# Ledger of designs, part 76: designed miniproteins, single chains, continued (5)

Each design is a single chain, and the fold is of that chain. pLDDT is the mean over its residues in the fold that is shown.

## One batch from the design tools (miniprotein)

Design m18637
Fold by ESMFold2-Fast:
Structure m18637 (fold): chain A 65 residues (1-65)
Amino acid sequence: ASKAARDAETQKSMDKLQALSPKLIEDGEKTAAESKKLAEEGDPYTSEISKKLEESSKKMIENLK
């Protein structure tokens, strides 16, 4: 059933994310750090993309922690 499957699918996905969480957090932190560095370099094109990427990475890390 789709209703029960939603909760089961969410739990299954959360369990997978929990198992991958340390690597995802590590990769996310690396992405955020590199995005911050690129933004700090002051390149307008890179800065806009890096800001969005940094925000997305930080939100992902926050949800995983």
Scores: mean pLDDT 70

Design m18638
Fold by ESMFold2-Fast:
Structure m18638 (fold): chain A 69 residues (1-69)
Amino acid sequence: SMAEEMAKKQEEDEVRNYFAELADLYLKKLEESTKEAIETGQKEMERKLAEIKSDEYRKKFAKMAEKLL
């Protein structure tokens, strides 16, 4: 019957819309989580690079001081 076909199509559209909305929410959360992870990782990398650079300059300064003594 036309009523049964319409009801089935409406149910299929509701299911499709539900999964589409769920996918959009998942992608938005994934994008936000990815941005936070990248920002946190970048800050840790910058800290490690600053520490390495500090140690390198300390070693260079020690060598320069030995030449002045």
Scores: mean pLDDT 75

Design m18639
Fold by ESMFold2-Fast:
Structure m18639 (fold): chain A 117 residues (1-117)
Amino acid sequence: SPLVTRALELILQQKYAKALYVLQKYLQGEEVTEEDLDSLEEEDSEINKNIANSGVLSLKAAVFKDEKYFQEAEKAEKFVLKILSLLQTLVDQGKISESEFSGVVTYLLSKSVPVPA
C-alpha cells in the first residue's frame, strides 16, 4: 500500500507525528494530503526532539524526580507505543510482514528511542 510505504519512510526520516497520522488515516480508510502533513511540521519537530532526547529525559526524571521530565519522557514513550500498536495491527491484517515490523523496532532501538517491552 502506498500509504503504508509512506508511513515506514516517515519513520526512517524520524518524522514520527506524520508517520502516526498516515497510519491512523490508512486504518480509517481516509485520504492523506500534503497540506495535512505540512500542518504537522511543528509537532514533528517537538516530538522528534523529545524522542531523540528520551533517554536523557528518562534519566532526568529518575534523578530529579521532576514531574515535567516524567511527563515528557512518558509522552515520548506513549507516542512510540501508538506507532508500534498500529504497525502490529498492519501485521495482523497482512499489510506488512513480521520482518518489516522487527526492522522498525530494531531501527528505533538503534536511535536510542524508548521501545516499551
Scores: mean pLDDT 75

Design m18640
Fold by ESMFold2-Fast:
Structure m18640 (fold): chain A 91 residues (1-91)
Amino acid sequence: MKVPKSKAKELAERLIQRADDVIAEAEKLLNSPNPDVEELKSLKRQLDNLIDAIRELEKLGAISPETAQELIDRLEKVKNKLDEKIKELEA
């Protein structure tokens, strides 16, 4: 591992915080009576990017496999809700 443990921890903490923020934003939009489809699609793209970033940090040893999987599962759950809402609105 070529990344210092302290820096890896900081990157992991920042990514977890960003994931929590995006999840909260997505849940807020999903509870809106008139969510914007383009905004839902943008949040879905952000969730995909976060999942990729988490997998990279797991590969680098910055996040434990257990923590990475838990976070990915939460992000994928929200992503599935966004997909369902997008399909509903485009039907």
Scores: mean pLDDT 81

Design m18641
Fold by ESMFold2-Fast:
Structure m18641 (fold): chain A 64 residues (1-64)
Amino acid sequence: SPLDQIKENLKRRVEDMVKRGVPREDILEELESMARVLLSRGVPQSQVDEIFEELKKYLEELLK
């Protein structure tokens, strides 16, 4: 689905930021910015919340 493609793209961005040593707080700010972009494009709040909850969990797993 288009949302699965967006999620995979965002996972790759998170991985890249972690590899570059971007601080956790800055990565979280970037994720919040991307959430606002998806909402502005008409993605439902519930779907945005699900995607970004998964991305936040993925970030924490990458930082272990």
Scores: mean pLDDT 85

Design m18642
Fold by ESMFold2-Fast:
Order: structure tokens, then sequence, then C-alpha cells
Structure m18642 (fold): chain A 96 residues (1-96)
């Protein structure tokens, strides 16, 4: 229902919010990120990224799905291979 590019922006901001809230928890997942991508990912505040994700979902009439997207991202960050995370972050940064 959400366009893929819009959904990707929601996931991006939720990834950034969760990592910024506890960088040490996800340190092993960021091991393949180059310095520039890591600095970009860790820029801003958790609150800023939470608000951006909420606003994107609100614009799409899907603000009630924020918690579901958050849970999806949290599970994905814990289970995903670090190489996949590095690839996703690099692609997201290029799209911005």
Amino acid sequence: SLPPEVEARVFLHLIRALVLENPEKYEDKLIFLPKEEREWLLSGTPEEHWERARQILKEAGKEDLLEEYRRTVEVTLRSAHPLLIAFAVREARKAE
C-alpha cells in the first residue's frame, strides 16, 4: 500500500532512531560500514528520526502503523547480517 520509496524512508529513519538510542547494542551490526556511511547514519537525534518516520506515515494516512514498523526494524537489525546492513545504509545514503 505504501510506495516502496516512501516505506524505505520510514525504515531508514527508524533504523537511525534505534541505533542512536543505543549505539553499543548494534556495534557488531555496523562493522562493515565505512566511516562516511557510519557518520551519516549516526547524524541527528533519535527524536528527530522518530518524528520524521511518524510524519511520513501520517502523510500516507498510516500513522497507526508506526509501532509495527518499529518492531519490524528492531527485529531486522538484530537478525540481519552486517553486510546486508552496510549495503542498505549505502543505498539509502545515495537516495538522499
Scores: mean pLDDT 83

Design m18643
Fold by ESMFold2-Fast:
Structure m18643 (fold): chain A 65 residues (1-65)
Amino acid sequence: SAVSREVAEDLAFMAEALERGVSLKIKDGKYYIYAPSSDPELVKKAEELAKEMREKGYDTELVVY
């Protein structure tokens, strides 16, 4: 079902974010990926993850701090 798929995808994205060293937060049904501007490679990994999530139809914002 859509609900079961969404939960599984959430867990997969959280695991992927952790593996890439970026922070993933979910707030009000929206996904936020955080990466420090001091690490351009980490920002690139965060952008790639954000693109993957958007391609799957998830409302995703990249936050560079």
Scores: mean pLDDT 79

Design m18644
Fold by ESMFold2-Fast:
Structure m18644 (fold): chain A 66 residues (1-66)
Amino acid sequence: LSPTLREAVEEAIEALRRAAAEETDPEKKQQLEHLIARLEEALKAGDATAAREAIMEAMRFLSELQ
């Protein structure tokens, strides 16, 4: 991954972890944990396409929680 994309993934993971820690709805918490796992997989695989897709999904989900 590019340094910029890696940083974006790491920031998204951190935001999702904070949201998951404060979430009391088990279904929403499960979705947050699933998104974290997808981003971690993309980082491990170096898959830029998967990383971008997961970031977009994470941003939409976090927006819906507001």
Scores: mean pLDDT 82

Design m18645
Fold by ESMFold2-Fast:
Structure m18645 (fold): chain A 110 residues (1-110)
Amino acid sequence: LEEELEKIRKLLTEALKYYTKGSDLITKTAKEKGDSETVSKVSKLSTQITGEVLRTVGALIEKDLEEAKKSLERMKEYVEELLKIAESLGNKEAVEYLKKALELLEEAIK
């Protein structure tokens, strides 16, 4: 249990670094294109991801592995939506960062 919780903590921390880089690039690209709808969508997804980060951290403190994994699964869904946005914008660098974040989240859920 302790080793599983520590695995999630480390992988989540790394995933958030890649997610943040990808999300920042999407926001910058959308702003440069004058795409206010995409900026709004990214902002909403970022709020949802932040909520799931807080829920995962809370579950790790309570040593609730099941709750942590459920929160990571929802976080993965939101990051997948960001990946679709990055692909639609043609931002290859953002796509690479978000794919790396998803890979790390998938490993955390295992």
Scores: mean pLDDT 88

Design m18646
Fold by ESMFold2-Fast:
Structure m18646 (fold): chain A 71 residues (1-71)
Amino acid sequence: SHMERMMLTTIDGLRRAAELARARGDVELVQQVLDTLEKLLEGLKKNNAPQSVIDKVEEEVREVRKLLEEL
């Protein structure tokens, strides 16, 4: 759906923001992106969002968490 595509695009943008923040050593911004993704995941699960979107956010939470732990 159009809404699913827009959400996936937003999620990809958040991942890119975390990667750029890590490249700059901006630990606080990486943490803020992680917090944003975790809150988004909670909201998506509560509202029975499409499983594809939930799976994508769970993947991005894992990847951004790894970026933070490797700092």
Scores: mean pLDDT 83

Design m18647
Fold by ESMFold2-Fast:
Structure m18647 (fold): chain A 63 residues (1-63)
Amino acid sequence: GEAAARAAERAGRAAGSPAGAASGVWQLMDNGDAPKEAGRRAAVAAARAPSAEEAIRLATEAA
């Protein structure tokens, strides 16, 4: 959900990574009846990614 997307975004920004990718994946998953577990895990991983490129790749793989 939205709260998880915001948490991932904040964590990603604190780590210097592009939390927007993680947030985007989470919101796409949340638009269904329930977010896919893989999407949730990928959003967390993307938020903790060391670079913009890695975060985008993780988010894309989850979508």
Scores: mean pLDDT 55

Design m18648
Fold by ESMFold2-Fast:
Structure m18648 (fold): chain A 82 residues (1-82)
Amino acid sequence: MMKELTEQVKELVRRTLPEEVAEKVIPLIEQAGKTASSIKDEKMALESFVTGVTLILARHVPPEVARELGKQIEELAKKALE
């Protein structure tokens, strides 16, 4: 679950953000995924991952872009729970 979700979010970022920004953000997303994978509860792991990635995006992209990507990431996380 978490490994697949992390890869999906990394691919989303590569497609939507400029290469310069994506190169900075992707390693941080990878680390957020690894941190979340250490959490035993799948729901808590997912919430931790989404929160971590949202905070990373808020520091690196404009608020409107972070909001749009945040929605897409929440949808990917919801599908990962199904």
Scores: mean pLDDT 82

Design m18649
Fold by ESMFold2-Fast:
Structure m18649 (fold): chain A 87 residues (1-87)
Amino acid sequence: SSLEEKVKELEKEIEELERRAVRAYLDGDLATMVELLEEMIKKLEELYKLLSSSKDPKFQERAKEVEKRIKRLKETLERVKAELAAS
């Protein structure tokens, strides 16, 4: 379905941002890591809205997992920002 295709495209974009964020972390580039984590959160919030707009229980369950991931990433972002400020 069109919804499934849009979900897959967003998931691929998020995976690419995650790979870039890991690379930034390994390079010690905390400023770039912050920027990439903020972009990932934005894309995950778009994904959450898309999934939660569906009445399909399968997409609603996936929306709950995305919501948990957003919460975890926001906590990670605050820790990385604190490390950057201490540098």
Scores: mean pLDDT 89

Design m18650
Fold by ESMFold2-Fast:
Structure m18650 (fold): chain A 70 residues (1-70)
Amino acid sequence: MEMTEEQKKLVDELIREAALKSGIKEEDIEKILKLKEEIKELIENNTEENLKKAREKSEELEKFIDELAK
């Protein structure tokens, strides 16, 4: 994905704003942002082990968001 540091910061702010507007607690938003950043770092490292870990963290993030959306 071709995103600048400024664009990633904007995405984080948009996620935070949308989540708060949806009634998601700030603590839960921080968890989402942390998992997203960890996934990004793993993908950027470009190793098979890191891609496997990125998939695992992506699944964790997806499940967490699904629970919050209920």
Scores: mean pLDDT 73

Design m18651
Fold by ESMFold2-Fast:
Structure m18651 (fold): chain A 88 residues (1-88)
Amino acid sequence: SLREKMIELLQTLSGLSREEAEKKVRELEEAEKDPEWRKRFEERKEEWIEEARKAGKEELVEILEKSKSPMEILIYIGELALKYLAAQ
């Protein structure tokens, strides 16, 4: 699940315990339930996509376009960061 992927990324990248990671994920899930916050997110996402296109960051454009929530963006960016670190 997206929730479990986010927990694993927080543990791996931030050194959080499972309990701490679960708390952070719950805080994000609660924020995402606000309709006004979701509307602002969609408006900001369009701005981020245009900025990423202008910067030639094709992988970031793909992540932003396919992501339906901020949690998905964070998961996909985290996975991209891990792939980049593993390639070095």
Scores: mean pLDDT 79

Design m18652
Fold by ESMFold2-Fast:
Structure m18652 (fold): chain A 103 residues (1-103)
Amino acid sequence: SVPKSEKERFVNKLTAELISIIGDILDLEQAIKRGDKDAVERHKKRLLDSIKRLLEIIKEARKRGLDHGLSESTIKKVKKLYELLKNNDDEAIKKYIKELKEK
């Protein structure tokens, strides 16, 4: 194994958070579809916390002058999802998830 650079460590950490977020998005979509209100609230909380962590890692990478490997388009999509989650509008969230899957 080759030692990982600091840049590679940031990219890997962000990639892991993104994979986790994608999984939670799919779980949330399924919870909304089946009308499981308790599961919807749990997945919303987990997504809010995961997105906060992702954005904090991005801020730290930028502060340190490191390339975090995420496109501005991806960051914008994540921020929009965060605002929809805060507004607690299940129909808007479901519609936006569908839009994300069609790109």
Scores: mean pLDDT 80

Design m18653
Fold by ESMFold2-Fast:
Structure m18653 (fold): chain A 94 residues (1-94)
Amino acid sequence: SALIEGLEAIIEALKEAIENNEDFVEVLEKLIERVKELLADPSLSEEEKALVQGILDALETLKEFAKHMTREAQKKLAEEFIEGLKRKVEELKK
């Protein structure tokens, strides 16, 4: 599934960013572009498009907050977002 593969790629990119202490705003900008590409995939159902749009909105909100956060706060926020995405992937695999 393009949706599941896309979400798993986002999870791995966020994990790598945390591990490597990368600039989280730059990581989020790259992920936003990737999610926009996924949203443009014509194979997605209306329900899947709504889910991807929700993820896009969440990433844009995280980017806005991340600009005003310490590195420690950014890491915690990213870890919480990863756990939410993992739960969503598990729901989609059922």
Scores: mean pLDDT 80

Design m18654
Fold by ESMFold2-Fast:
Structure m18654 (fold): chain A 83 residues (1-83)
Amino acid sequence: MEEEKQRLEELAEESGRYADEAAAKSKNKNVIESAAQRHKNRFTGIASKNYSVAGMSKDEEERKELLEHARINFEADDFFRRS
């Protein structure tokens, strides 16, 4: 259990960093940050940020990667709510 929680926390940090880097390239960082602020849960906030950046990305591979990070963080949120 403890190892799984640590792995998910590391994954969330990586996903957040990926979204921040992609947002910097999009030049729409302020709008994306606002979306994340609406969520009190860290995983849900990171997932929302990744979805927002995906909508603004012009790179197909980057968009797909952002959507995957969003999906993983929504799954992590569900796991933590059950523990």
Scores: mean pLDDT 66

Design m18655
Fold by ESMFold2-Fast:
Structure m18655 (fold): chain A 90 residues (1-90)
Amino acid sequence: MEEFRKRLEELAKRGDEAIKRLLKAKEENDVEKAEEALAELERLKEEAKRLLEEIPEEATEVRKEAEELIRQIEGAIEKGKKLLEELKKK
């Protein structure tokens, strides 16, 4: 339980950092930086999904935390893709 929570916290921290990089890339009109940040979010989504598969069914609260993190990352990826499309049109 505690190990899964620590892994989720680490993934969430990395996700927040990737989102901050994506926002900075928008401010700087840096397509390459935006692509790198988006790629990191995609990797974090896959890591979070794998972690969810490892969490026992009886660990309902930690599973909900993992599912919420996955939803947050997926939302960030969708917004990041739109941001990248806007940057490439400039």
Scores: mean pLDDT 83

Design m18656
Fold by ESMFold2-Fast:
Structure m18656 (fold): chain A 96 residues (1-96)
Amino acid sequence: GKQLGEGTEAGAEAGKALYEAGKKKGNPTGATAAALSGIGASAAAYLAKRSGNKEGEEKAKEGAEKGKEAGKKGNWEEGTKKANEGANAGSKGAMA
């Protein structure tokens, strides 16, 4: 229970920060995509951790954190890009 809760909370925080940044720019479609990217990065980190892929986990966590930080600064496009890079790194290690 707790591990899933931790992943969900981290994903919600990253997604919320990116969503709010996109929404402030008047782009609700982009805001939704940004939120999904943040959530995806956190999910990829969780999957990489479960698979024992330490490198994938670190890269996915870094992507989620950079996405969250960029979102808080209003840079939702850059945040989405960084979150997607993290998600791809984590997913490659977890699903291969």
Scores: mean pLDDT 68

Design m18657
Fold by ESMFold2-Fast:
Order: C-alpha cells, then sequence, then structure tokens
Structure m18657 (fold): chain A 90 residues (1-90)
C-alpha cells in the first residue's frame, strides 16, 4: 500500500507537469489538480485522505512556482522525463 501510494504520488506530479505544459506553463487550478488526483487514484487503485490531497496540492503549487524559472530547454527535458516516468510507473 505504501509503495502504491508513492507511485501514485509520482504519477500525479508527472501528470501535473504534462498538464502545465498543455496550459502554456500557467498555474493549474485546484479543480485541475483534483481531477488529476482522482484519475491516478482510479488507475492505481489507491485512495488519498483529505489531508494527503491538501499536501499534494500544496506540493504541486510549490513545484510550479520553482519550475517557472527554468530555461525553455530545461522545461522540454522535464516534460520528456515526466512522460518517461509515467510509462515506467505502469
Amino acid sequence: EKEKKRKAREAILARAILKWKENNYKLLSDEEIEEIIKEVEEEFGVEFSEEERKKIKHEIRSMQEGLQELSPEAKELLVENAKKLLEELK
């Protein structure tokens, strides 16, 4: 269970990075983050508590703020790495 939740959390972060690129690197809404969490919960067969969901949302927000300072080349590399991570987590 702990391992499944860890992989699910990594998948949420990777999907958030992909969604962030699709939105031209604009901050994701709370609704978009909640949708990503629900999709991953269904895929991995895990359930996050409300407190875990709040922590995940905060982590994604903090991540997006840090990522805004990356070069275009670094952003492209990060997106490709996120795609590879999602394939690995199958």
Scores: mean pLDDT 79

Design m18658
Fold by ESMFold2-Fast:
Order: structure tokens, then C-alpha cells, then sequence
Structure m18658 (fold): chain A 102 residues (1-102)
């Protein structure tokens, strides 16, 4: 259901951008949830890169690595997490995803 999770994520982002509903546990995006980012699929990697605020070219490279060489993908994520600024949402997302891929 990673494809379904990505579609749901995109739909929620569009809805929030359009209506700006009140933040609540039911309507809040749970991008940081491990199960939402759990995958070796390109869709999951793309969603992760977008949440982390990575440039499009880096996003595409990570998607390719995940598809062609999962081991190098994990190494690339580990490096990105290490280089990310401490205390940022992007770093937390990367670290959570790494724990899922262990």
C-alpha cells in the first residue's frame, strides 16, 4: 500500500493547501510515521525525499538507487541524514526511514 500511501499523502497536501483546515490528529499529515515511509518502492523514496526537502535531482537519484541497488540507497540515506542540520524535520524523517530499512 505504498502507492496508496503516496496518493493519500498528495491528496491531503492539496486539501490542506486549498482549504487550510484546522490541524488535528485526524487531518494532520503523518509523514513522519514509519509505516508511511516503509518501503523499498520508488513511491516511498520519492515521498521521503520531498518531505526532507531534497532537490529534484537528488530525489531522482535516490529513486534510481532504491530500484537498482538497495544497499547503496541505504548508504546514501545514511549520508544524507548525517549531513542534515540537527533539529530539522528533514533529518528526523531520514533517521526514521533508516530505522525502517534496518
Amino acid sequence: SMEEALEKLNKRIEELAKEHPEPSPDTRLRIEDPDMLAAYTAEGVAALADVAGLPPEVREKLVKLAREDPEKFVEALSRAAREAPVGTLGRDVLLRTLKLLE
Scores: mean pLDDT 56

Design m18659
Fold by ESMFold2-Fast:
Structure m18659 (fold): chain A 64 residues (1-64)
Amino acid sequence: GPVIVAEFESGSHARTVGGELVRSGLASGYELVGEGRIVITGKDEAAGREAERLARRAGARVLE
């Protein structure tokens, strides 16, 4: 699936959002990279777009 890199102000917030995206079935997994940065793998292209949208709404800066 598509890869999304999202940066949050805290690692705690990043883990919460990453876990919620996996629990909801939008992401197949996430990996914590540094304090507030996570790499998210979307289940498919549509789920990846929704995961990115939700991460942005949760306060993430999405990196390319």
Scores: mean pLDDT 83

Design m18660
Fold by ESMFold2-Fast:
Structure m18660 (fold): chain A 65 residues (1-65)
Amino acid sequence: MKIVEETVYVPEEELEAKAEEIAAELSKTHQDVAVLETGPGKLKVVALGAEDGEVVLRQINLVAK
């Protein structure tokens, strides 16, 4: 099983939009996609159920300042 884990940093105004964008793209190839709040200004997108069995974990964090 392949696991793809990445972290991205975005400005506060892009946090929700980036999570929605990633979830929408992953939902085209994965049957189970969830967006989780892991802390203030931290979202995680988890995608499961791809035909090839790939699992995608995408951490989205605020750029602080």
Scores: mean pLDDT 79

Design m18661
Fold by ESMFold2-Fast:
Structure m18661 (fold): chain A 90 residues (1-90)
Amino acid sequence: MPLEEASREELRRRGEEILRRLEEAAPAIARYLMEQEGLSEEEAREAVARALERVRGLVEKALSQPPAVAAALLDKLEAAVEETVATARA
């Protein structure tokens, strides 16, 4: 298989993992928003839904770029999601 195709598959899997990690942390993030930011349960749920939609769009945008650029964008997105999850669980 071409190297380009193999790299694209790896990047796609990374994007899926980033989204899955954020989805799994959604209840903790919602709780954090309610407890620390004073949002209602409804506002927290909507904020989490918007964040998931935004991250999905960023993953799609990253995957549309050349592999080196896609990797750099996914690296930044992964770091941002991990920071968000760590903050919510702290």
Scores: mean pLDDT 81

Design m18662
Fold by ESMFold2-Fast:
Structure m18662 (fold): chain A 100 residues (1-100)
Amino acid sequence: SEREEIMKLMEEIEKILEDVFREEKARGRLSREEAREGTIIGAGFTMNRLGVFMDLPKDLLIKSVEKNRDAALEWLRRQGRFDAAERISELTVKMIEKIK
């Protein structure tokens, strides 16, 4: 189902963000502020996934995903994680198309 495909895309996004956060934290490169921002971004995508479970209106869900995508791309680029930024961009585009 499209719902299952959306859920799978969200799980992939969450895993990428978790892996990057863990790796950058282990490298000692995250300031307190950057660690806080990374955590908030991850929580944003978790709330998007809950929005899918709760059948939130598509327009509101899309706007929330786009906001969280933009925040994630900015954060990842600041960490120098351009590989992860490209992957998140691709996955969020696919997810938005499935929500529409």
Scores: mean pLDDT 86

Design m18663
Fold by ESMFold2-Fast:
Structure m18663 (fold): chain A 68 residues (1-68)
Amino acid sequence: MLEKIAAFVQQVVPSLSEKQARTVAQIVLENKDKSLEEQAAIIQKETGLSERDARLAALAAVAALETL
């Protein structure tokens, strides 16, 4: 599950490394009870991504989670 989410995140945000994509997937899985904005803020803090890239990565991960 986590690896499928990470792969999808990399397809949507190809500038992310494999490690960053896995970190994004893990954050979203652990924080699914939080808002998208809160998840994006955590991603930005943990990965150093811009606000826009963090938000896009969060959206991609949430979309992948809902389809799996």
Scores: mean pLDDT 81

Design m18664
Fold by ESMFold2-Fast:
Structure m18664 (fold): chain A 84 residues (1-84)
Amino acid sequence: DIKKYIKEKKHEFKLESSRVLYQGIAAGDEASVAAVKKLEEDFLKKLKQLEEENASKKKIDEVYKKTLEQLDAIRARVMARMSA
């Protein structure tokens, strides 16, 4: 069931994005906080399109992986700020 799979990926992403969001808040990095929120919005929009298209799990995994790579870039930026 593709809907269940999308729900699982939403949950997994929320756990990861929440960690970066709270790190950004703790660092006073408003730009990174905004970037995480925008990334979440963009990810949810992409998942909605994939659900409407009845996309394969492979395509959902590709979008998820690319979104996690973008989240990791934001995390690296937050860590750099905390070290300054």
Scores: mean pLDDT 84

Design m18665
Fold by ESMFold2-Fast:
Structure m18665 (fold): chain A 99 residues (1-99)
Amino acid sequence: MTPEERDLRAVDLLLQAHNYVSKGEYDKAKELLDEALRLLQSPPTLLEMETRANIYEKEGDYEEAIKLYEELVQRYEAFGMTGLAEDYRKKLEELKKKL
């Protein structure tokens, strides 16, 4: 598999995982996310981290979701994406109320 083919497959798997989260099929979403991460062989992208955090949130694993959203806030702030960082800060505040 070429690097380009691998990257396209990984993106497709991430989009499919997001669709399965929307359908409530979290186990299938996790399988696809894990396959995408294996193909990329690189540090997790913001999209991968967001997808993983969404899966934990939907499953009620709020402690793991909070850890990932806190890292997303830090990364978006570092990139100057203040609006996205603020959106995740609000999500963190709501999730912490469920602990």
Scores: mean pLDDT 76

Design m18666
Fold by ESMFold2-Fast:
Structure m18666 (fold): chain A 84 residues (1-84)
Amino acid sequence: EKLEVMLKENQKIYKELKIGTAFATRKEGEKLSEDEVTQAILELGKEMNAEEFIILPEELSVDELTERFAVVLAVQKGTDEEKE
C-alpha cells in the first residue's frame, strides 16, 4: 500500500531509497536514525552508480525519507509475513 503510492509517485526516489537502505543496513543493520539516513543519502549521491540515478529534489527532506526508509526496508525482506 505505502510502497504502491511511493513507487508510482516517486519512482526515482524509490530506487534511490532502495540503494540508501543498503547503506543503512551495511552499518550494522540497526534501526534507521535521522543521522544515519542523512549519511546514507550523502554517500548515495556521491556514488552514483546507475545512469538512471538522478539527484533528489531540494524540496525533499530527510525527515520524510526516514519514514519511507522503514517501508523500503520491509520490502527488502521479501515478504510481508514470514521473512523467508
Scores: mean pLDDT 42

Design m18667
Fold by ESMFold2-Fast:
Structure m18667 (fold): chain A 75 residues (1-75)
Amino acid sequence: MSPAERLLETLKKEGYLDESNAEKIIEKIKASKGSVKALMSQKDLPSGLRTKVGAYIKENNGDTSELIETLEKKF
């Protein structure tokens, strides 16, 4: 399981991500352009989700391409 797939499963399990909000979350991640600061400013997203996605962005040096592809493939 890739880091992106692990994050996706964690967000689904913890109730942050479902079919009703996936499009909004994907667009907010795209709008952040790999910036943790920009993502953390997205007050429409739960703080727990922002923290987990922010950690992923930091660990992947701002590359969100695989995460976005994984989210779009699953929803």
Scores: mean pLDDT 84

Design m18668
Fold by ESMFold2-Fast:
Structure m18668 (fold): chain A 68 residues (1-68)
Amino acid sequence: SQADIDANVKAAEATARGAARNMETLGGKGTVTVSETASEVRFVAESEVGTLTVTVNKDTGEVSAEFS
């Protein structure tokens, strides 16, 4: 349902922002960039210690996460 997709987007945002905060406590500055298309919402938590990308599929509600 749309409510389930919205809940997954909210959880993904919280995960990305939490990761950015944790990276800041390790001595870096963390930023979160949000991008949305018709098919997905993407949260990129970026810092000097790494990048976490969390993507939510708006058609299926599936969440994926990748560290780089």
Scores: mean pLDDT 80

Design m18669
Fold by ESMFold2-Fast:
Structure m18669 (fold): chain A 91 residues (1-91)
Amino acid sequence: SAELEAVKRQLEEIEALLKEYVEKHREEVERILEELRAELGVAQSEEEARAKLFAFYERLTEAARERGEEEEVIRAFEEAPALVEKYLELL
């Protein structure tokens, strides 16, 4: 399906951008990720875990915005959760 291939390509592009961002800002990303791990460890449901994951992406987006990162990187963080959900729906 053309739609599945398009979503897959968008996810691959986002992954590449996020990998570059993580290497550049390792300390901050690791701090936010550690906080996510703690939150997920006490999650009582799939819905709660999903909410924590969305909050994690929002925090990464906000941190990138506060640092004055490129809009392309900020958009990648904002779009990632929706693209993952869409990819899973198309499988």
Scores: mean pLDDT 67

Design m18670
Fold by ESMFold2-Fast:
Parts: sequence; structure tokens; C-alpha cells
Structure m18670 (fold): chain A 77 residues (1-77)
Amino acid sequence: MDDSLSQGLALYVFGLNKLNSALTTGDAQKQLQEFQEVGDEALSKVSPEMQVWVQGIRDMGLHNLQSALDFQNENKS
């Protein structure tokens, strides 16, 4: 119940940490894959009414990490 709110917030913070790791290590593909796995697990653990909200957090994190991956592919270094 209240745990679903904590899980959603934790996923949001985790997504920000993964984005920071992607930008600092240059390995956005690995960070994206790890975030996908954690995001899918978090979504399966939250209540049905919170799933829509947590899915929004997951989709935002995936979008940010995909943007980092696209940026790294452009640089090819």
C-alpha cells in the first residue's frame, strides 16, 4: 500500500542514478538493460492502481537512458 509509493520513488531515484552512471562511465547500453530489469520487477511488485504511475516512472527512465545511448552512439568513442 504505502510500500508501493516507496517502490515508485525508489525506481525514480534508481533511474536518475543509472542515467548518471551512463553519462560518467560511457556505458549507457548496460545501464539501460539493468534499469529495464529492475523497472519490470518493481512494476510487478506494486498494487494494480499504482502500476500506471510506476509505469510512467519506468517509461521516463527508459526514455532518458535511450537518449544517453543515442548520444554515446553519435560520439562512437
Scores: mean pLDDT 80

